# Designed miniproteins, single chains, continued (3): the designs that were tried, part 102

Each design is a single chain, and the fold is of that chain. pLDDT is the mean over its residues in the fold that is shown.

## One batch from the design tools (miniprotein)

Design m11772
Fold by ESMFold2-Fast:
Order: structure tokens, then sequence, then C-alpha cells
Structure m11772 (fold): chain A 85 residues (1-85)
């Protein structure tokens, strides 16, 4: 179910926060975690999933500039989410 999938996204983002060496990127990831948690609580599964994908795509653009390895992991998460639409 989309809820379980978004909970796994939160866990992966928390892992990226711990692994990141860039404080600004860590703050962006922490903000994204808060948004995903809010979407999971407030929106229907399909809409929460779609908005999470859009959020992560924005994070990928930033990550490509500061942490290319994290960008690849975010892209893998996005692809997995798109399979459930």
Amino acid sequence: MAKELLEEVIKELERLVKESKNPDFQRALEAAIRVVRSLLEKLPDEEALKQTIMLLESLVQYAKKVDPEAAKRLEEIIEKLKEHL
C-alpha cells in the first residue's frame, strides 16, 4: 500500500541525512521528511504518492549539484514510487 511505501521513503531520507556531509543538503532532506510525513497523514494515498514524487524530483536537482551519489539513490526511490501509480 502507498502508506507503507511512503514510510520506507521516510526511512531512506533519514539514512541520507545521516550519510550526508553537506549541512544545507541535510536541512533540505529533513524538510522533505517533514513534508512527506504531513502528506502521509493528510492526503489520500494516490495524491500523497504523486506529491512525494514531485518533492523528490526537486531534491534530485539539488542533490546532483552537491551529492551525486544521493541523487542516484533519490532517483531509484522515485522510480519505485512511479511503479505504484
Scores: mean pLDDT 84

Design m11773
Fold by ESMFold2-Fast:
Structure m11773 (fold): chain A 80 residues (1-80)
Amino acid sequence: VTDEELDEAMARIVAGVTKAVGKTIGMREALEEEIAWLESKAATDPRVPLMLRELAELAEEEGLPELAERARELAERAAA
């Protein structure tokens, strides 16, 4: 597998874990906590943009468009 495939797989794992946690504590809370944590790591982890994009897709799926928009904005800034 390529590094890109591994990074995408890791991003999907993070989204899957967030979804599982959200079933216990609530999806909005789980997404808000994970997005905030990734924002704090954006300067040191180049995978953060991919993880934020997967969380944005999860947020849209769960009917939280404001969190999806925030995650996308953070992903774009982290990728710059």
Scores: mean pLDDT 79

Design m11774
Fold by ESMFold2-Fast:
Structure m11774 (fold): chain A 74 residues (1-74)
Amino acid sequence: MSEEEQLKETMEEMEKVLRESIRNRESPEALKERLEEVFEKYKDKLSEEQQKKVEESIAAALEVYTEMRKWLEE
């Protein structure tokens, strides 16, 4: 399996977790824990470069999610 396929699989799982967190109105803290769980699950299948990219993606997703939550707070 290509390194690109492993990264895509990891990103798809992260997207699924993000969608579930949005649907369930979870806190940014809960989302962070779930995204970190996905990262740990796939860590052994990812190169160091891909691991860094996933960590950066988690940080970006949390930033966007936190900002979105501020805009949707009533």
Scores: mean pLDDT 78

Design m11775
Fold by ESMFold2-Fast:
Structure m11775 (fold): chain A 73 residues (1-73)
Amino acid sequence: MSQEEVDRIVERLAETAKEDPDVARALALIWFAISLLAGDAETAKYLAQRAGEAGILTPEEVEEMIKRAEEVK
């Protein structure tokens, strides 16, 4: 998954968050998990950072997700 694909996913999640923030958060976590399962820790970290910047995830959630991705790498 490219950074451009992640940016597109996060933009769609930010739109979803305006309607249902819990669904947007759940989808962000699912995409993060899929990236880690695919062995792409860099994409997973980038997705967590972008979701945090978009307000979908809290700073604490972003930090924990990045830490988990670093453990996989």
Scores: mean pLDDT 81

Design m11776
Fold by ESMFold2-Fast:
Structure m11776 (fold): chain A 60 residues (1-60)
Amino acid sequence: MKKKAKAVRDFRSDDPEFLDVKKGDELEIYEVREDGFVKAKSLKTGKEGWVPLAAVELLE
């Protein structure tokens, strides 16, 4: 699944598999896991990683 999304809160992790985001960052979602994480790409930085679904708003 490929959707646009926006970060609704800041999220940071020490794990390089995760994507650091700030509230208001625009994201592209590639995949959603059943455990509530999404594979996203930051449109601001071009970096990819996992983000909690609770930290993003999916844009229709």
Scores: mean pLDDT 78

Design m11777
Fold by ESMFold2-Fast:
Formats: C-alpha cells, structure tokens, sequence
Structure m11777 (fold): chain A 71 residues (1-71)
C-alpha cells in the first residue's frame, strides 16, 4: 500500500501540487488507511447489510480527513 500511496503523491505533483515531507507522510498514511478500509468494506459486504453499514460509518472519518487535506 505504501508504494501505491507514493504513486498518488507523484501524480498530484505532476499536476502542479507541491507538498512538504510532513504533508507527504500524512497523505501516505491516510491513503494506506483508506485502502485498508476498502478491503474491510469488501469483507463486510459478504457478511451482510448491517456489517456493511457499520464499515461505511467507520470510513466516513477517513474521507472527511482526506477532504480536509485537499482544502
């Protein structure tokens, strides 16, 4: 997941975004957590609607954190 996060940052930099090392670390950590949450959602979907809804609720704070970083 770390390599995937690094590629996302590199692509953003190609679009003209500039990040400090501290900002890159925060973005990498958040992307890793989002990828882990995606795998949990896939597993929860197989378990049923209640499990899926619980994982969606847990995902929301991570999405909000990502939006805050992009503002």
Amino acid sequence: FEEEAEKVIEEAEKLGMKFTDEEKKKIKDLIVKLLEAQERLKAAYKQGPEAYQAEQAALQPLVDELRALSA
Scores: mean pLDDT 74

Design m11778
Fold by ESMFold2-Fast:
Structure m11778 (fold): chain A 67 residues (1-67)
Amino acid sequence: GKERLQKLREMLAGKTEVTIDEARELLRKAGFSDEEVDKAVEIIKKLTKGSDTATPELVLLAARAVM
Protein backbone atom coordinates (compact mmCIF):
# COMPACT_ATOMS: atom_id res chain seq x y z
CA GLY A 1 0.00 0.00 0.00
CA LYS A 2 1.02 3.54 0.89
CA GLU A 3 4.21 2.35 2.65
CA ARG A 4 5.85 1.25 -0.66
CA LEU A 5 5.12 4.62 -2.29
CA GLN A 6 6.39 6.53 0.77
CA LYS A 7 9.62 4.46 0.83
CA LEU A 8 10.14 5.17 -2.89
CA ARG A 9 9.53 8.92 -2.32
CA GLU A 10 12.14 8.96 0.49
CA MET A 11 14.70 7.17 -1.73
CA LEU A 12 14.08 9.72 -4.53
CA ALA A 13 14.43 12.72 -2.18
CA GLY A 14 17.13 15.18 -3.28
CA LYS A 15 17.45 13.66 -6.77
CA THR A 16 16.84 15.81 -9.88
CA GLU A 17 16.88 12.90 -12.34
CA VAL A 18 17.42 9.13 -12.18
CA THR A 19 18.46 6.68 -14.90
CA ILE A 20 16.00 3.96 -15.95
CA ASP A 21 18.33 1.36 -14.35
CA GLU A 22 18.40 3.35 -11.07
CA ALA A 23 14.58 3.69 -11.20
CA ARG A 24 14.28 -0.13 -11.57
CA GLU A 25 16.57 -0.68 -8.55
CA LEU A 26 14.73 1.89 -6.38
CA LEU A 27 11.31 0.40 -7.28
CA ARG A 28 12.54 -3.10 -6.35
CA LYS A 29 14.02 -1.83 -3.05
CA ALA A 30 10.68 -0.11 -2.26
CA GLY A 31 8.94 -3.51 -2.52
CA PHE A 32 7.53 -3.46 -6.06
CA SER A 33 7.42 -6.81 -7.91
CA ASP A 34 9.45 -7.41 -11.09
CA GLU A 35 6.17 -7.28 -13.09
CA GLU A 36 5.20 -3.91 -11.51
CA VAL A 37 8.74 -2.57 -12.15
CA ASP A 38 8.57 -3.58 -15.84
CA LYS A 39 5.14 -1.92 -16.21
CA ALA A 40 6.37 1.26 -14.47
CA VAL A 41 9.43 1.45 -16.76
CA GLU A 42 7.19 1.08 -19.84
CA ILE A 43 5.07 4.02 -18.60
CA ILE A 44 8.24 6.10 -18.01
CA LYS A 45 9.64 5.28 -21.49
CA LYS A 46 6.32 6.11 -23.18
CA LEU A 47 6.05 9.50 -21.40
CA THR A 48 9.75 10.41 -21.97
CA LYS A 49 9.80 9.27 -25.65
CA GLY A 50 12.39 6.60 -24.79
CA SER A 51 14.73 8.76 -22.68
CA ASP A 52 17.32 7.00 -20.47
CA THR A 53 16.41 9.33 -17.54
CA ALA A 54 13.27 10.33 -15.65
CA THR A 55 12.34 12.87 -12.98
CA PRO A 56 11.47 11.62 -9.46
CA GLU A 57 7.89 12.88 -10.00
CA LEU A 58 7.52 10.74 -13.15
CA VAL A 59 8.89 7.65 -11.34
CA LEU A 60 6.34 8.23 -8.54
CA LEU A 61 3.52 8.70 -11.11
CA ALA A 62 4.43 5.39 -12.80
CA ALA A 63 4.66 3.61 -9.42
CA ARG A 64 1.14 4.78 -8.50
CA ALA A 65 -0.18 3.57 -11.89
CA VAL A 66 1.07 -0.02 -11.31
CA MET A 67 -0.16 -0.38 -7.68
Scores: mean pLDDT 84

Design m11779
Fold by ESMFold2-Fast:
Structure m11779 (fold): chain A 59 residues (1-59)
Amino acid sequence: IQEVLKVDKVGVNDNFFELGGHSILATQVVAKVRSQFNKELPLREFFENSTVQAFADKL
């Protein structure tokens, strides 16, 4: 799953918003996961976890 997340090297335990990733990066991560895992995860789900690691654990 880490190979799916292009930014996991930058902030596996960091909040995308603190890194200036904002909603754009969050949307890209969600789209990438949906495409690779054929899984539908709404953007709200990502906001509730607020970290790459917590988001990845839902895959």
Scores: mean pLDDT 53

Design m11780
Fold by ESMFold2-Fast:
Structure m11780 (fold): chain A 101 residues (1-101)
Amino acid sequence: AALEEALALLQSEPVPEELLALPKDEVLDRAEELLRSSDPKERVQGRSILLQYLLTKASAAERKEIIETELELLSNLGVSQDVLEQVKKILEAAVEVKETE
């Protein structure tokens, strides 16, 4: 899926295991601080931390919510609208399938 491909690309730079060993709130605070940076590279790093945390610690519901937040951040980083629309549609379709059950 396009979302899984985007996640794989963001995971190309490994997050230190020491950071992932921190409590959830501290990891999220660290990522949020980077996401508020004026430097686009630091914002990408914060996003990478969140996505790696989603894969190692977060539940499916939490993952979905955080991924949706990531789409807003990607838009702010200048990712093309075409890519954002495709990822959003895939995410919305996955939501509807899960909510139907």
Scores: mean pLDDT 58

Design m11781
Fold by ESMFold2-Fast:
Structure m11781 (fold): chain A 81 residues (1-81)
Amino acid sequence: SKEKILKAIAEILRVIGLEIELEQLKKKNASDEEIKKLLEELIKETERAIKLAKEAGFSESLIKRLEERLKRAKEELEKLE
């Protein structure tokens, strides 16, 4: 149980780190290719965070917040396609 919680927390922190990195890329007017690659990674890591959070028994409200983040990232990626 503790191991699952720690893995979920680590993955959520990874997602937050990628969101910060994405904001920095946007501020420096990075290419659409660079933004797309980071969005693809963010989507994969957010999906992993959701899976791990569910397995660790995290609250439904936290899981919904992660799912909303996933939707936003997917919508942003679609605009670049």
Scores: mean pLDDT 89

Design m11782
Fold by ESMFold2-Fast:
Structure m11782 (fold): chain A 86 residues (1-86)
Amino acid sequence: MEKLNEFAKKMAEDKIFNEELQQAAREGFDKFVEKLAEHIVKNNADLEEVLEKYRYIGKNKYKLDDETIEEFIRALKEAVEKVLKK
């Protein structure tokens, strides 16, 4: 949990995310994941491609360990499923 909150702080400062996603990241990891899931569903993005992109960014840009990356991927998949059920 603490590692994911530190990750959220880094995402809040990262200009690759739009202002809305950066704002959500400032509120915390859970809010960032919810907002990202909404954007994925709204844009009809390929979920597998998005997950692969975030695995790459997490490992190469943010230097996260594999456990933290898989926790993030799991949270994002669950958030996307929750948005799709609405």
Scores: mean pLDDT 77

Design m11783
Fold by ESMFold2-Fast:
Structure m11783 (fold): chain A 106 residues (1-106)
Amino acid sequence: SLDELIAKFKEAVEAGDWDAAERYAVQAIKLAIQNKDYDKLKEILEYVVKHLPPEAAYRVFTAAIILAKKNNDQRALDILEEVAKKVPDPELQERMLKLIEKARQQ
């Protein structure tokens, strides 16, 4: 279930297992987008940017953008942009926003 994937993602973060955290985050994001569960999508993405190392967070965001685009889900892209704008690292924020802008250009 989506809740089980979110729980496994958070457990992997607490353990410092960044490879498992990335895998579970991407799986949870995919299911949240498929279900149009935008509240949980936002929860997962906010947890990613707060707790994952910058490069891991960037890889998860890249996967999320690809999944949103594959599903033609503009609402998911809007949530990705909202969360990216709250990233405190200016360099990481700029990289994430450029990915979203490129995705919106088809």
Scores: mean pLDDT 89

Design m11784
Fold by ESMFold2-Fast:
Structure m11784 (fold): chain A 74 residues (1-74)
Amino acid sequence: AAEELAKAREYEKKGQEALEKGDYESAAEFYLETAEHYRRAAQQLEDQGEFGEAASLYAKAEEFEEKAKRLREK
């Protein structure tokens, strides 16, 4: 989980940087990577029985998937 969380944060940072530069396509790609790593972390926590923490990370993944979708609509 910790490794996937670290990767999610790095991709989130890259997505924000791309967004600030007006690179909406790259920002969307980075946010989708962020979402995937949050989902992987959630899956690992769920496998360990930590359902509450897993649910929180699945919600974050959905938020970043929605952000990516909105950016691709521009």
Scores: mean pLDDT 83

Design m11785
Fold by ESMFold2-Fast:
Structure m11785 (fold): chain A 67 residues (1-67)
Amino acid sequence: SELDELIEELARLLGISKEQARAAVETLASIEDPREAEALLALAEKDSGNPRAGELLRRAAELVREE
């Protein structure tokens, strides 16, 4: 699925397990406050040093919300 592909790429970019990447995506998808969501995305981008990681995390969270 598109979601599984995004989670796998995110795990690779962050150097974490697929389970950890999935947990991060589900956490972002559960956040209702846009400011909290932006703060989490900023932390992920800062930790990875790659803006693509934040983009993948945001897209994957959107797919989870659509389920």
Scores: mean pLDDT 79

Design m11786
Fold by ESMFold2-Fast:
Structure m11786 (fold): chain A 76 residues (1-76)
Amino acid sequence: MEGQKIAEQAAAESKSEDAAQAILNAYGQTLLMAKKDLEKAKEEAEKMTKELEEGFGKEVGERARKVMQAALEEVA
């Protein structure tokens, strides 16, 4: 529950609808992957953070990193 609120807040702080959707998708995908394979989910979260930084800028990447970290902690 707390991780979802962090994801919603990070998305709301985004100035772009595409960036907001990407952050919410990163949270959901990380949560689903972590339930199946926590180690693989950690690797994919790092890759997604880099891709979001390259596509939307470092601020969006930083928000996505925190959101994905919250998803990993919910499962662990």
Scores: mean pLDDT 77

Design m11787
Fold by ESMFold2-Fast:
Structure m11787 (fold): chain A 65 residues (1-65)
Amino acid sequence: TARDLAPGGRDDFTPEQQALLDQAAKALAADDLVGMSQLVQEMAERTPFTPRQAQGLRRYLSESM
């Protein structure tokens, strides 16, 4: 789920970021790591992450790769 992708929880993200995280979580579940990475990059470009949000996502991506 999006919560599993972002261990800080959904409440730390805007509704736009939450929608993109939901899509990224679906891509991850479908084993589409490229699609997941593209969605995360797009989200970061539209709404810059806080250091906490960025760290949480980096940790999850590193552990899954």
Scores: mean pLDDT 62

Design m11788
Fold by ESMFold2-Fast:
Structure m11788 (fold): chain A 56 residues (1-56)
Amino acid sequence: ATLTVTLEAPTLEELEEKEEEVIRELGKQGWVPVAATISKDEETGKYVAVITFARP
């Protein structure tokens, strides 16, 4: 099974904090991060992370 999560934050620091929390919480459920991308939305100025998780 796979799960994709999209996170947004006004700063890179806040985005990294959100990523750590999501990875920790989903890790408790057996989800393992297999892909991650970070970009900045130039229209909104927000940082966006897309993380894909896998579980047997």
Scores: mean pLDDT 83

Design m11789
Fold by ESMFold2-Fast:
Structure m11789 (fold): chain A 87 residues (1-87)
Amino acid sequence: LATTYNNLGVVYQSQGKLDEAEKSYQKALEIRKKTLGDDHPDLATTYNNLAVVYRLQGKLDEAEKMRQESERLAVIDLKAAVERVLA
């Protein structure tokens, strides 16, 4: 379900339908947060996609917030990977 909304967002974005893309990505994010929690690495892709859409809409503050969330999750994922290599 969340993957379907994320893919729908990608389709809308490619068509220049930025408002529809935003809503689709927000729905994907909501479902993934409820299913996987707020810190799951799979959220990073959806946050990054939202950041791109917000930039295209000129919503630069919203885009930066989404970029920071994507970066935060990437750091969490990287730390987990490094810890496993050291173990």
Scores: mean pLDDT 77

Design m11790
Fold by ESMFold2-Fast:
Structure m11790 (fold): chain A 46 residues (1-46)
Amino acid sequence: EEEKILELGKKVTELIEKAREAYRQGKFDEASRLMREATELALKES
């Protein structure tokens, strides 16, 4: 499970980074959706 926790953490980071890029481009709906996906993955890790 420790290895899977690291993989989930990386996926969460990638989603947050994509959300930041979408936000910078003015795609707020896409950024919001990506942030929700990151939150869901973080909850599964917990």
Scores: mean pLDDT 77

Design m11791
Fold by ESMFold2-Fast:
Structure m11791 (fold): chain A 61 residues (1-61)
Amino acid sequence: SELEKLKKALDTDGDGRITAKELMEVMKLSEEEAKEVLKEFAETGKGKGFDWAEFYRQAHK
């Protein structure tokens, strides 16, 4: 359920689009870190969806 909460917090507009601003606010990332995460998400999101568990774990290290 932590993944579900994170996903809801990141998808503020409800259309499935995640912005760097949402990542910065929810994960407390810098602007550069948020952009790197979005780049990784774009490369790994091949129709199966992003691995939210790994993303959340990495952001908390």
Scores: mean pLDDT 60

Design m11792
Fold by ESMFold2-Fast:
Structure m11792 (fold): chain A 79 residues (1-79)
Amino acid sequence: SMLEEAKKIIDLTRKEIEKHFSPEAVEAAKKVLDEGYKEIERLIKEGADESTIARKLMASVLDAIGTALDVELEERRRR
């Protein structure tokens, strides 16, 4: 199902972020991914097309990576 495919991509993204970022950055990214997954579940329940779901999935993945980077950069800038 589209939801199962989305979950696999989100889980892979989470694992990749866990390999490269601080625990604080990882927690922030996980929150973004969790919120993205809930939104994808909602879109599927509302009968959204595959393109809409794919765009939301991509946006959620990119937002999670960007959030992890921002948190880590802020940690490094706080001196």
Scores: mean pLDDT 86

Design m11793
Fold by ESMFold2-Fast:
Structure m11793 (fold): chain A 100 residues (1-100)
Amino acid sequence: KLQEYLDRQKKVLEEAKKILTPEEYQRIVDALDPITALFRLAREYFEKGEYEKAIKLYELVIKADPDFAPAYRLMAEAYEKLGQTDKAEEYRKKYEELVP
């Protein structure tokens, strides 16, 4: 299971490199927990109103750790901000499936 997680993380970081600036990417790979660092960066974009970019980064977090409930919640909120109500409801339901 650990090797599968590391393989998913490596794949996700390759995809992140295509989305992030070189400086942002270096900050993520230098972090003790790159996936948590990626989630924090996604939240920074959300707080700046960059909802489309935040969603792309939350998608990468979910690809690395499909059970990371906070990413689904924030994706639902980001889609709501974009007026994409159907997508917001989809991710809200996924969040509810992961938490009681």
Scores: mean pLDDT 84

Design m11794
Fold by ESMFold2-Fast:
Structure m11794 (fold): chain A 88 residues (1-88)
Amino acid sequence: MELYPAIIRMRDGSWILARHAGAFDTPINDRSALIPIYVITNDGTLIDAGDRYIEIPGIDGSDIREAIIPISDAALQTAIRMYNARPL
């Protein structure tokens, strides 16, 4: 199964950097189809998800549907670097 990179905005304002199993034109709102790479918490902490889904308080399948933005792998890596380089 091919996985597509995506940035997901949660309803609580956190972000998940993930891979999605669906095609770009398929609605990406199924939590079970997401493989998180990194979770960006609402306080701005970046957490490596590895091969496991990290359960964060307030994050469930309904919350993932706020915004999902499919991106290229290059854009994903750029987003990770930019997020880590943000002023504290």
Scores: mean pLDDT 49

Design m11795
Fold by ESMFold2-Fast:
Structure m11795 (fold): chain A 85 residues (1-85)
Amino acid sequence: MVPILELIKEGEELEKKGEEAEKAGKLKEAVELYRKAADLYEEAAKLLEEKGGEKAVPELHELAEELRKKAEEAREKAKEIEAKL
C-alpha cells in the first residue's frame, strides 16, 4: 500500500477526534489531536514531494500543497484552542 494514503487517513481521523474533544470541553486533548493531525499531513506532503520531484509529476506537487494547507489549518486550530487555556 502507499504509506502516504494511510498518513492522510490517520490525519483526518485525528482531526475528527480533535473536533469531538473540543465539543466535549477537553481542550488540551483537542490541541494534542490537532497538532498530531497536522504532523501527519506535513509528513504525507514531504513524502509526496520526495516521490514527485520538481519535474516528475505536477499532480503530486498540487496534493502536497493541499496537505501542507491542511496541516497549517490544523495547527492554527490547535493554537486558537490553546489560547483559551
Scores: mean pLDDT 79

Design m11796
Fold by ESMFold2-Fast:
Structure m11796 (fold): chain A 62 residues (1-62)
Amino acid sequence: MKKKEEIALKIALESKDPKLRAIAVRILSLVKELTEEQIEALRKLAEEDKSEEVREEAKEAL
């Protein structure tokens, strides 16, 4: 796989396990230059995810 960030984004958006989504969001927060698509996905997770842990991780990543 050519971009680890693309895999992390997919896990954050599609995983049924909120712990895996939170970990994927944390991985994205370590990326120095997030794309606009990644930033929009993180905003959506921060506002709409069912898990408080995932929402908190997404807020910290932004």
Scores: mean pLDDT 78

Design m11797
Fold by ESMFold2-Fast:
Structure m11797 (fold): chain A 55 residues (1-55)
Amino acid sequence: SEFEKLAEELEKKAKEAGDLETQVEIGMIFIQLAVGLIDEEEALERLLELKKEFE
């Protein structure tokens, strides 16, 4: 999915940059999606916001 692709790309970049804060935030989005607090569309929107702030 677009969400998974974006999450993997952003996580890789954050790891290469040593950005622990971004890595934790990505993990939190996955947890919220997994427990049903947010849907895939909202999770994608949150990742896009995080990517904009990181990049």
Scores: mean pLDDT 80

Design m11798
Fold by ESMFold2-Fast:
Structure m11798 (fold): chain A 88 residues (1-88)
Amino acid sequence: MENLEKGRQLKAEGKLEEAVKYFEQAIKENPNLAEAYDELGEVYEILGETEKAADYFQKAADIYASQDTPENKEKAARYRERAERFRA
């Protein structure tokens, strides 16, 4: 929780390199934290690293898809679409 929140704060301040470190730490503590993969995708999108952004959005989609709820199925579809946009 704390690492995800700190990463979001740093991202909002434009400190993207520092934000990445906190999001990576959040994933290390919880590899199924889809929100951290989504945040990394957004950071790499801002940095113009489209392939990395696509990979992280795809990982978020895969995690949401694995949780088998209507809300998570919708999230999985949206993040998968977002990933495909950067690979095209």
Scores: mean pLDDT 80

Design m11799
Fold by ESMFold2-Fast:
Structure m11799 (fold): chain A 70 residues (1-70)
Amino acid sequence: SAEEMREKLLKLAEELKAKGEWEGYLLLGRLAYFEGKYEEAVKYFKKALELAGEENEDLREALKKAEEAA
């Protein structure tokens, strides 16, 4: 179900975040975006970029889309 998928994604994101992995913030940002929480998605994508490096094209594109939707 969608709720089970959400729960698994949140658990994975928290594990990655605890390890300092930028992918944790990317997952949280994507989840927020799909839920229409665009301002929250922007914050998570910015955190992911801080950790991954500003040249990550996928993160820059995700951030731009979230900012345009907010």
Scores: mean pLDDT 82

Design m11800
Fold by ESMFold2-Fast:
Structure m11800 (fold): chain A 69 residues (1-69)
Amino acid sequence: MSAEELRAEAEEAIEAGREVLEEAKRTGSVSLQVAAALLYMAAANLADWAGDEELRREALELAREALAA
């Protein structure tokens, strides 16, 4: 898996996390809120493996925000 592919997978995980977080906010589901945070954490790990520090920081901030909601 190339750094470019890892970065693309991280971006897809961020998109998935965003969709799950919107559903969590709509339904009040704590399980979906946690699931969104885990997707953002997965994105952060993928970004780290890709060497993309900026994307990693973005994903970590999104995870913290999801858990604070």
Scores: mean pLDDT 85

Design m11801
Fold by ESMFold2-Fast:
Structure m11801 (fold): chain A 61 residues (1-61)
Amino acid sequence: GAGAAARAGAAAARAAGSGTGGAVMHWEPQKYGSREGGLAGAEAARAAGSERAADIGLRHT
C-alpha cells in the first residue's frame, strides 16, 4: 500500500540524511561550516522524505 511505502520512504530519507551529516564532516576537513552543511543536508533529506511521503499518500487516496 501507498501508506506503508510513503511511511517507509520518509523514515529512510530521515535516516539517510542523518548519516549524510556525519559523512559531510568526513570529506570537509575545514571546520568552517562543516557541521552547518551536514545539518542542512540532513534537514533537507528529511523534508524531501516527508514531502514525498505526503505527496504519494495523498495522490494514492
Scores: mean pLDDT 52

Design m11802
Fold by ESMFold2-Fast:
Structure m11802 (fold): chain A 70 residues (1-70)
Amino acid sequence: KLEEALEKAKNSPESASLDDVAEYAQRIAELLKDLPKEERQRLAIRVMNAILNGSKEDAEEVIKALEEEL
């Protein structure tokens, strides 16, 4: 589920705007705040890379999948 969303975003021809990315970064930080440091860093890097390379819709899918995994 989360892996599917990450792969879809990675292969998207569109990218989210910088303003959208900043908003997503805040939402991700809130979702990951209670995870151990190493796990938090690993997930944050993967999710942020997907958001930077994916469309706005792909970013929302990734965030939703992350929320459901946590």
Scores: mean pLDDT 72

Design m11803
Fold by ESMFold2-Fast:
Structure m11803 (fold): chain A 66 residues (1-66)
Amino acid sequence: NDALIAEAKKLLAEAERALEEGKLEEARKLVDQASITASQVKDGKAALELLNRAAELMRRIDEAEK
């Protein structure tokens, strides 16, 4: 299931870039897409790592909006 892991990582990297650029709405959409992709990963360890990264990134986006 390497393709789903790679896609989720790509989406998370794009979300981090959007956050750095202050594009908070785009960052949220990318994190949501990454979470959906990560939920389809059959490797439980990889899925959990990706979902934890998505949750941390969403927390950072929420803090940036305050």
Scores: mean pLDDT 84

Design m11804
Fold by ESMFold2-Fast:
Structure m11804 (fold): chain A 87 residues (1-87)
Amino acid sequence: MKEEAEKLAKEGQEAYEAGDIEKALELGIRIFELELKSFGVPEEERERVVELLREAARAYVAGDEEKALALEEEAMRLAREAIAKAR
């Protein structure tokens, strides 16, 4: 997990520096998905959080910062609930 997350973080940083914002955002979402898995969150709940984060990323790239923030807040709310439920 740590090595995989570190590799994805490096790839995300390189994509961001290259101006590939969409790739950088997707790699960030993948890292977060791995973190949720490490907390014992079931696959179905992880998929819901990931889909909201992808919608937020699309809104951010489109310049809709308010929509992106609202979707990120909802994703974080679901992630917290899923982590609590997994315990």
Scores: mean pLDDT 80

Design m11805
Fold by ESMFold2-Fast:
Structure m11805 (fold): chain A 68 residues (1-68)
Amino acid sequence: SLSEQFRALNDRLAADPTDEEVLAELEKVARQLIEQKEATLPDSVVARMKAEFEAQFAAQRARIAAAG
């Protein structure tokens, strides 16, 4: 499932926080999860999730940039 893929990718990223390939896969899966949740959750909850996602990925990109 997408939730299982997201968890596995998060675990992989936690083990190697600068893995750009894992980050790219995690971003793709996160977008698909948000799409699924848009059908079932209130717009306010989806908006908060999108904001949290953007903040998380901005922080991870900054971490990768600092490492390279």
Scores: mean pLDDT 80

Design m11806
Fold by ESMFold2-Fast:
Structure m11806 (fold): chain A 86 residues (1-86)
Amino acid sequence: SHHEMEELKRLALEYGVLRAFIAMIEWLLTHFPPDPEADKKLKEKKEELKKKLKELAKKIKKMGGEDIVKQLLGEENAEEVKKLAE
């Protein structure tokens, strides 16, 4: 239904936002000089976001939303949803 499609699009976009934040944290950890206090907080936040990403992937897969993820976020994100939802 249209309502189910809108919910799937919302979940897919939320997935994309969380994935972008994780990528940003990984980029910061790789490209900036080591800062033990900041690095610890960034790593903790990354693990928190990864747990949320996995739960969101499970919900998307349960709703059959992998094709919507592929359409909105590309094939790599759609494949990641399949793997994380296992």
Scores: mean pLDDT 86

Design m11807
Fold by ESMFold2-Fast:
Structure m11807 (fold): chain A 79 residues (1-79)
Amino acid sequence: SLKEQGEKLLEKGEELEAEGKYEEAARLYEEAAVLFYLAGDYEKAAEALEKAAEAYEKLGDLEKAKQLREAAKKLREKA
C-alpha cells in the first residue's frame, strides 16, 4: 500500500540521517510525505515533512525548512 511504502521510506530516511546523509534523508522524507498524503494519512504526511525540515535545517536551508514546517501545520489542520 502507499502507506506501507511511505513507512519504508521514512525508516530508510532515519537510517541515512543517522549516517549524516541529510540531503538523501530529506529527499526520502519528502517522498514519504507525498505517499502518506495520497493515502489520506495527513498526520503521517505532516510528521514526514517535519523530519524533512529538520534535515534541511542541518543543511542550513532554513527557507526550505520553514516552508516544510508551514506545509506540515496546514496538513495537521486538515486531519
Scores: mean pLDDT 89

Design m11808
Fold by ESMFold2-Fast:
Structure m11808 (fold): chain A 55 residues (1-55)
Amino acid sequence: SLEAMKKRLAELLEQARKLNDTDLAKELEEALQRDLSQQEYREISLKAIKRLQEL
């Protein structure tokens, strides 16, 4: 589950990079390097999805 959450976050990172959202990409890279809880990974993923959805 935690590994799956990290994989999803990595996919969102690639999407942020494709859209040239360097601030979001940096935030996601930082999150992937930190020791976070599953809930924290989920919250970051949802936030990133909303941001990317807004373009």
Scores: mean pLDDT 79

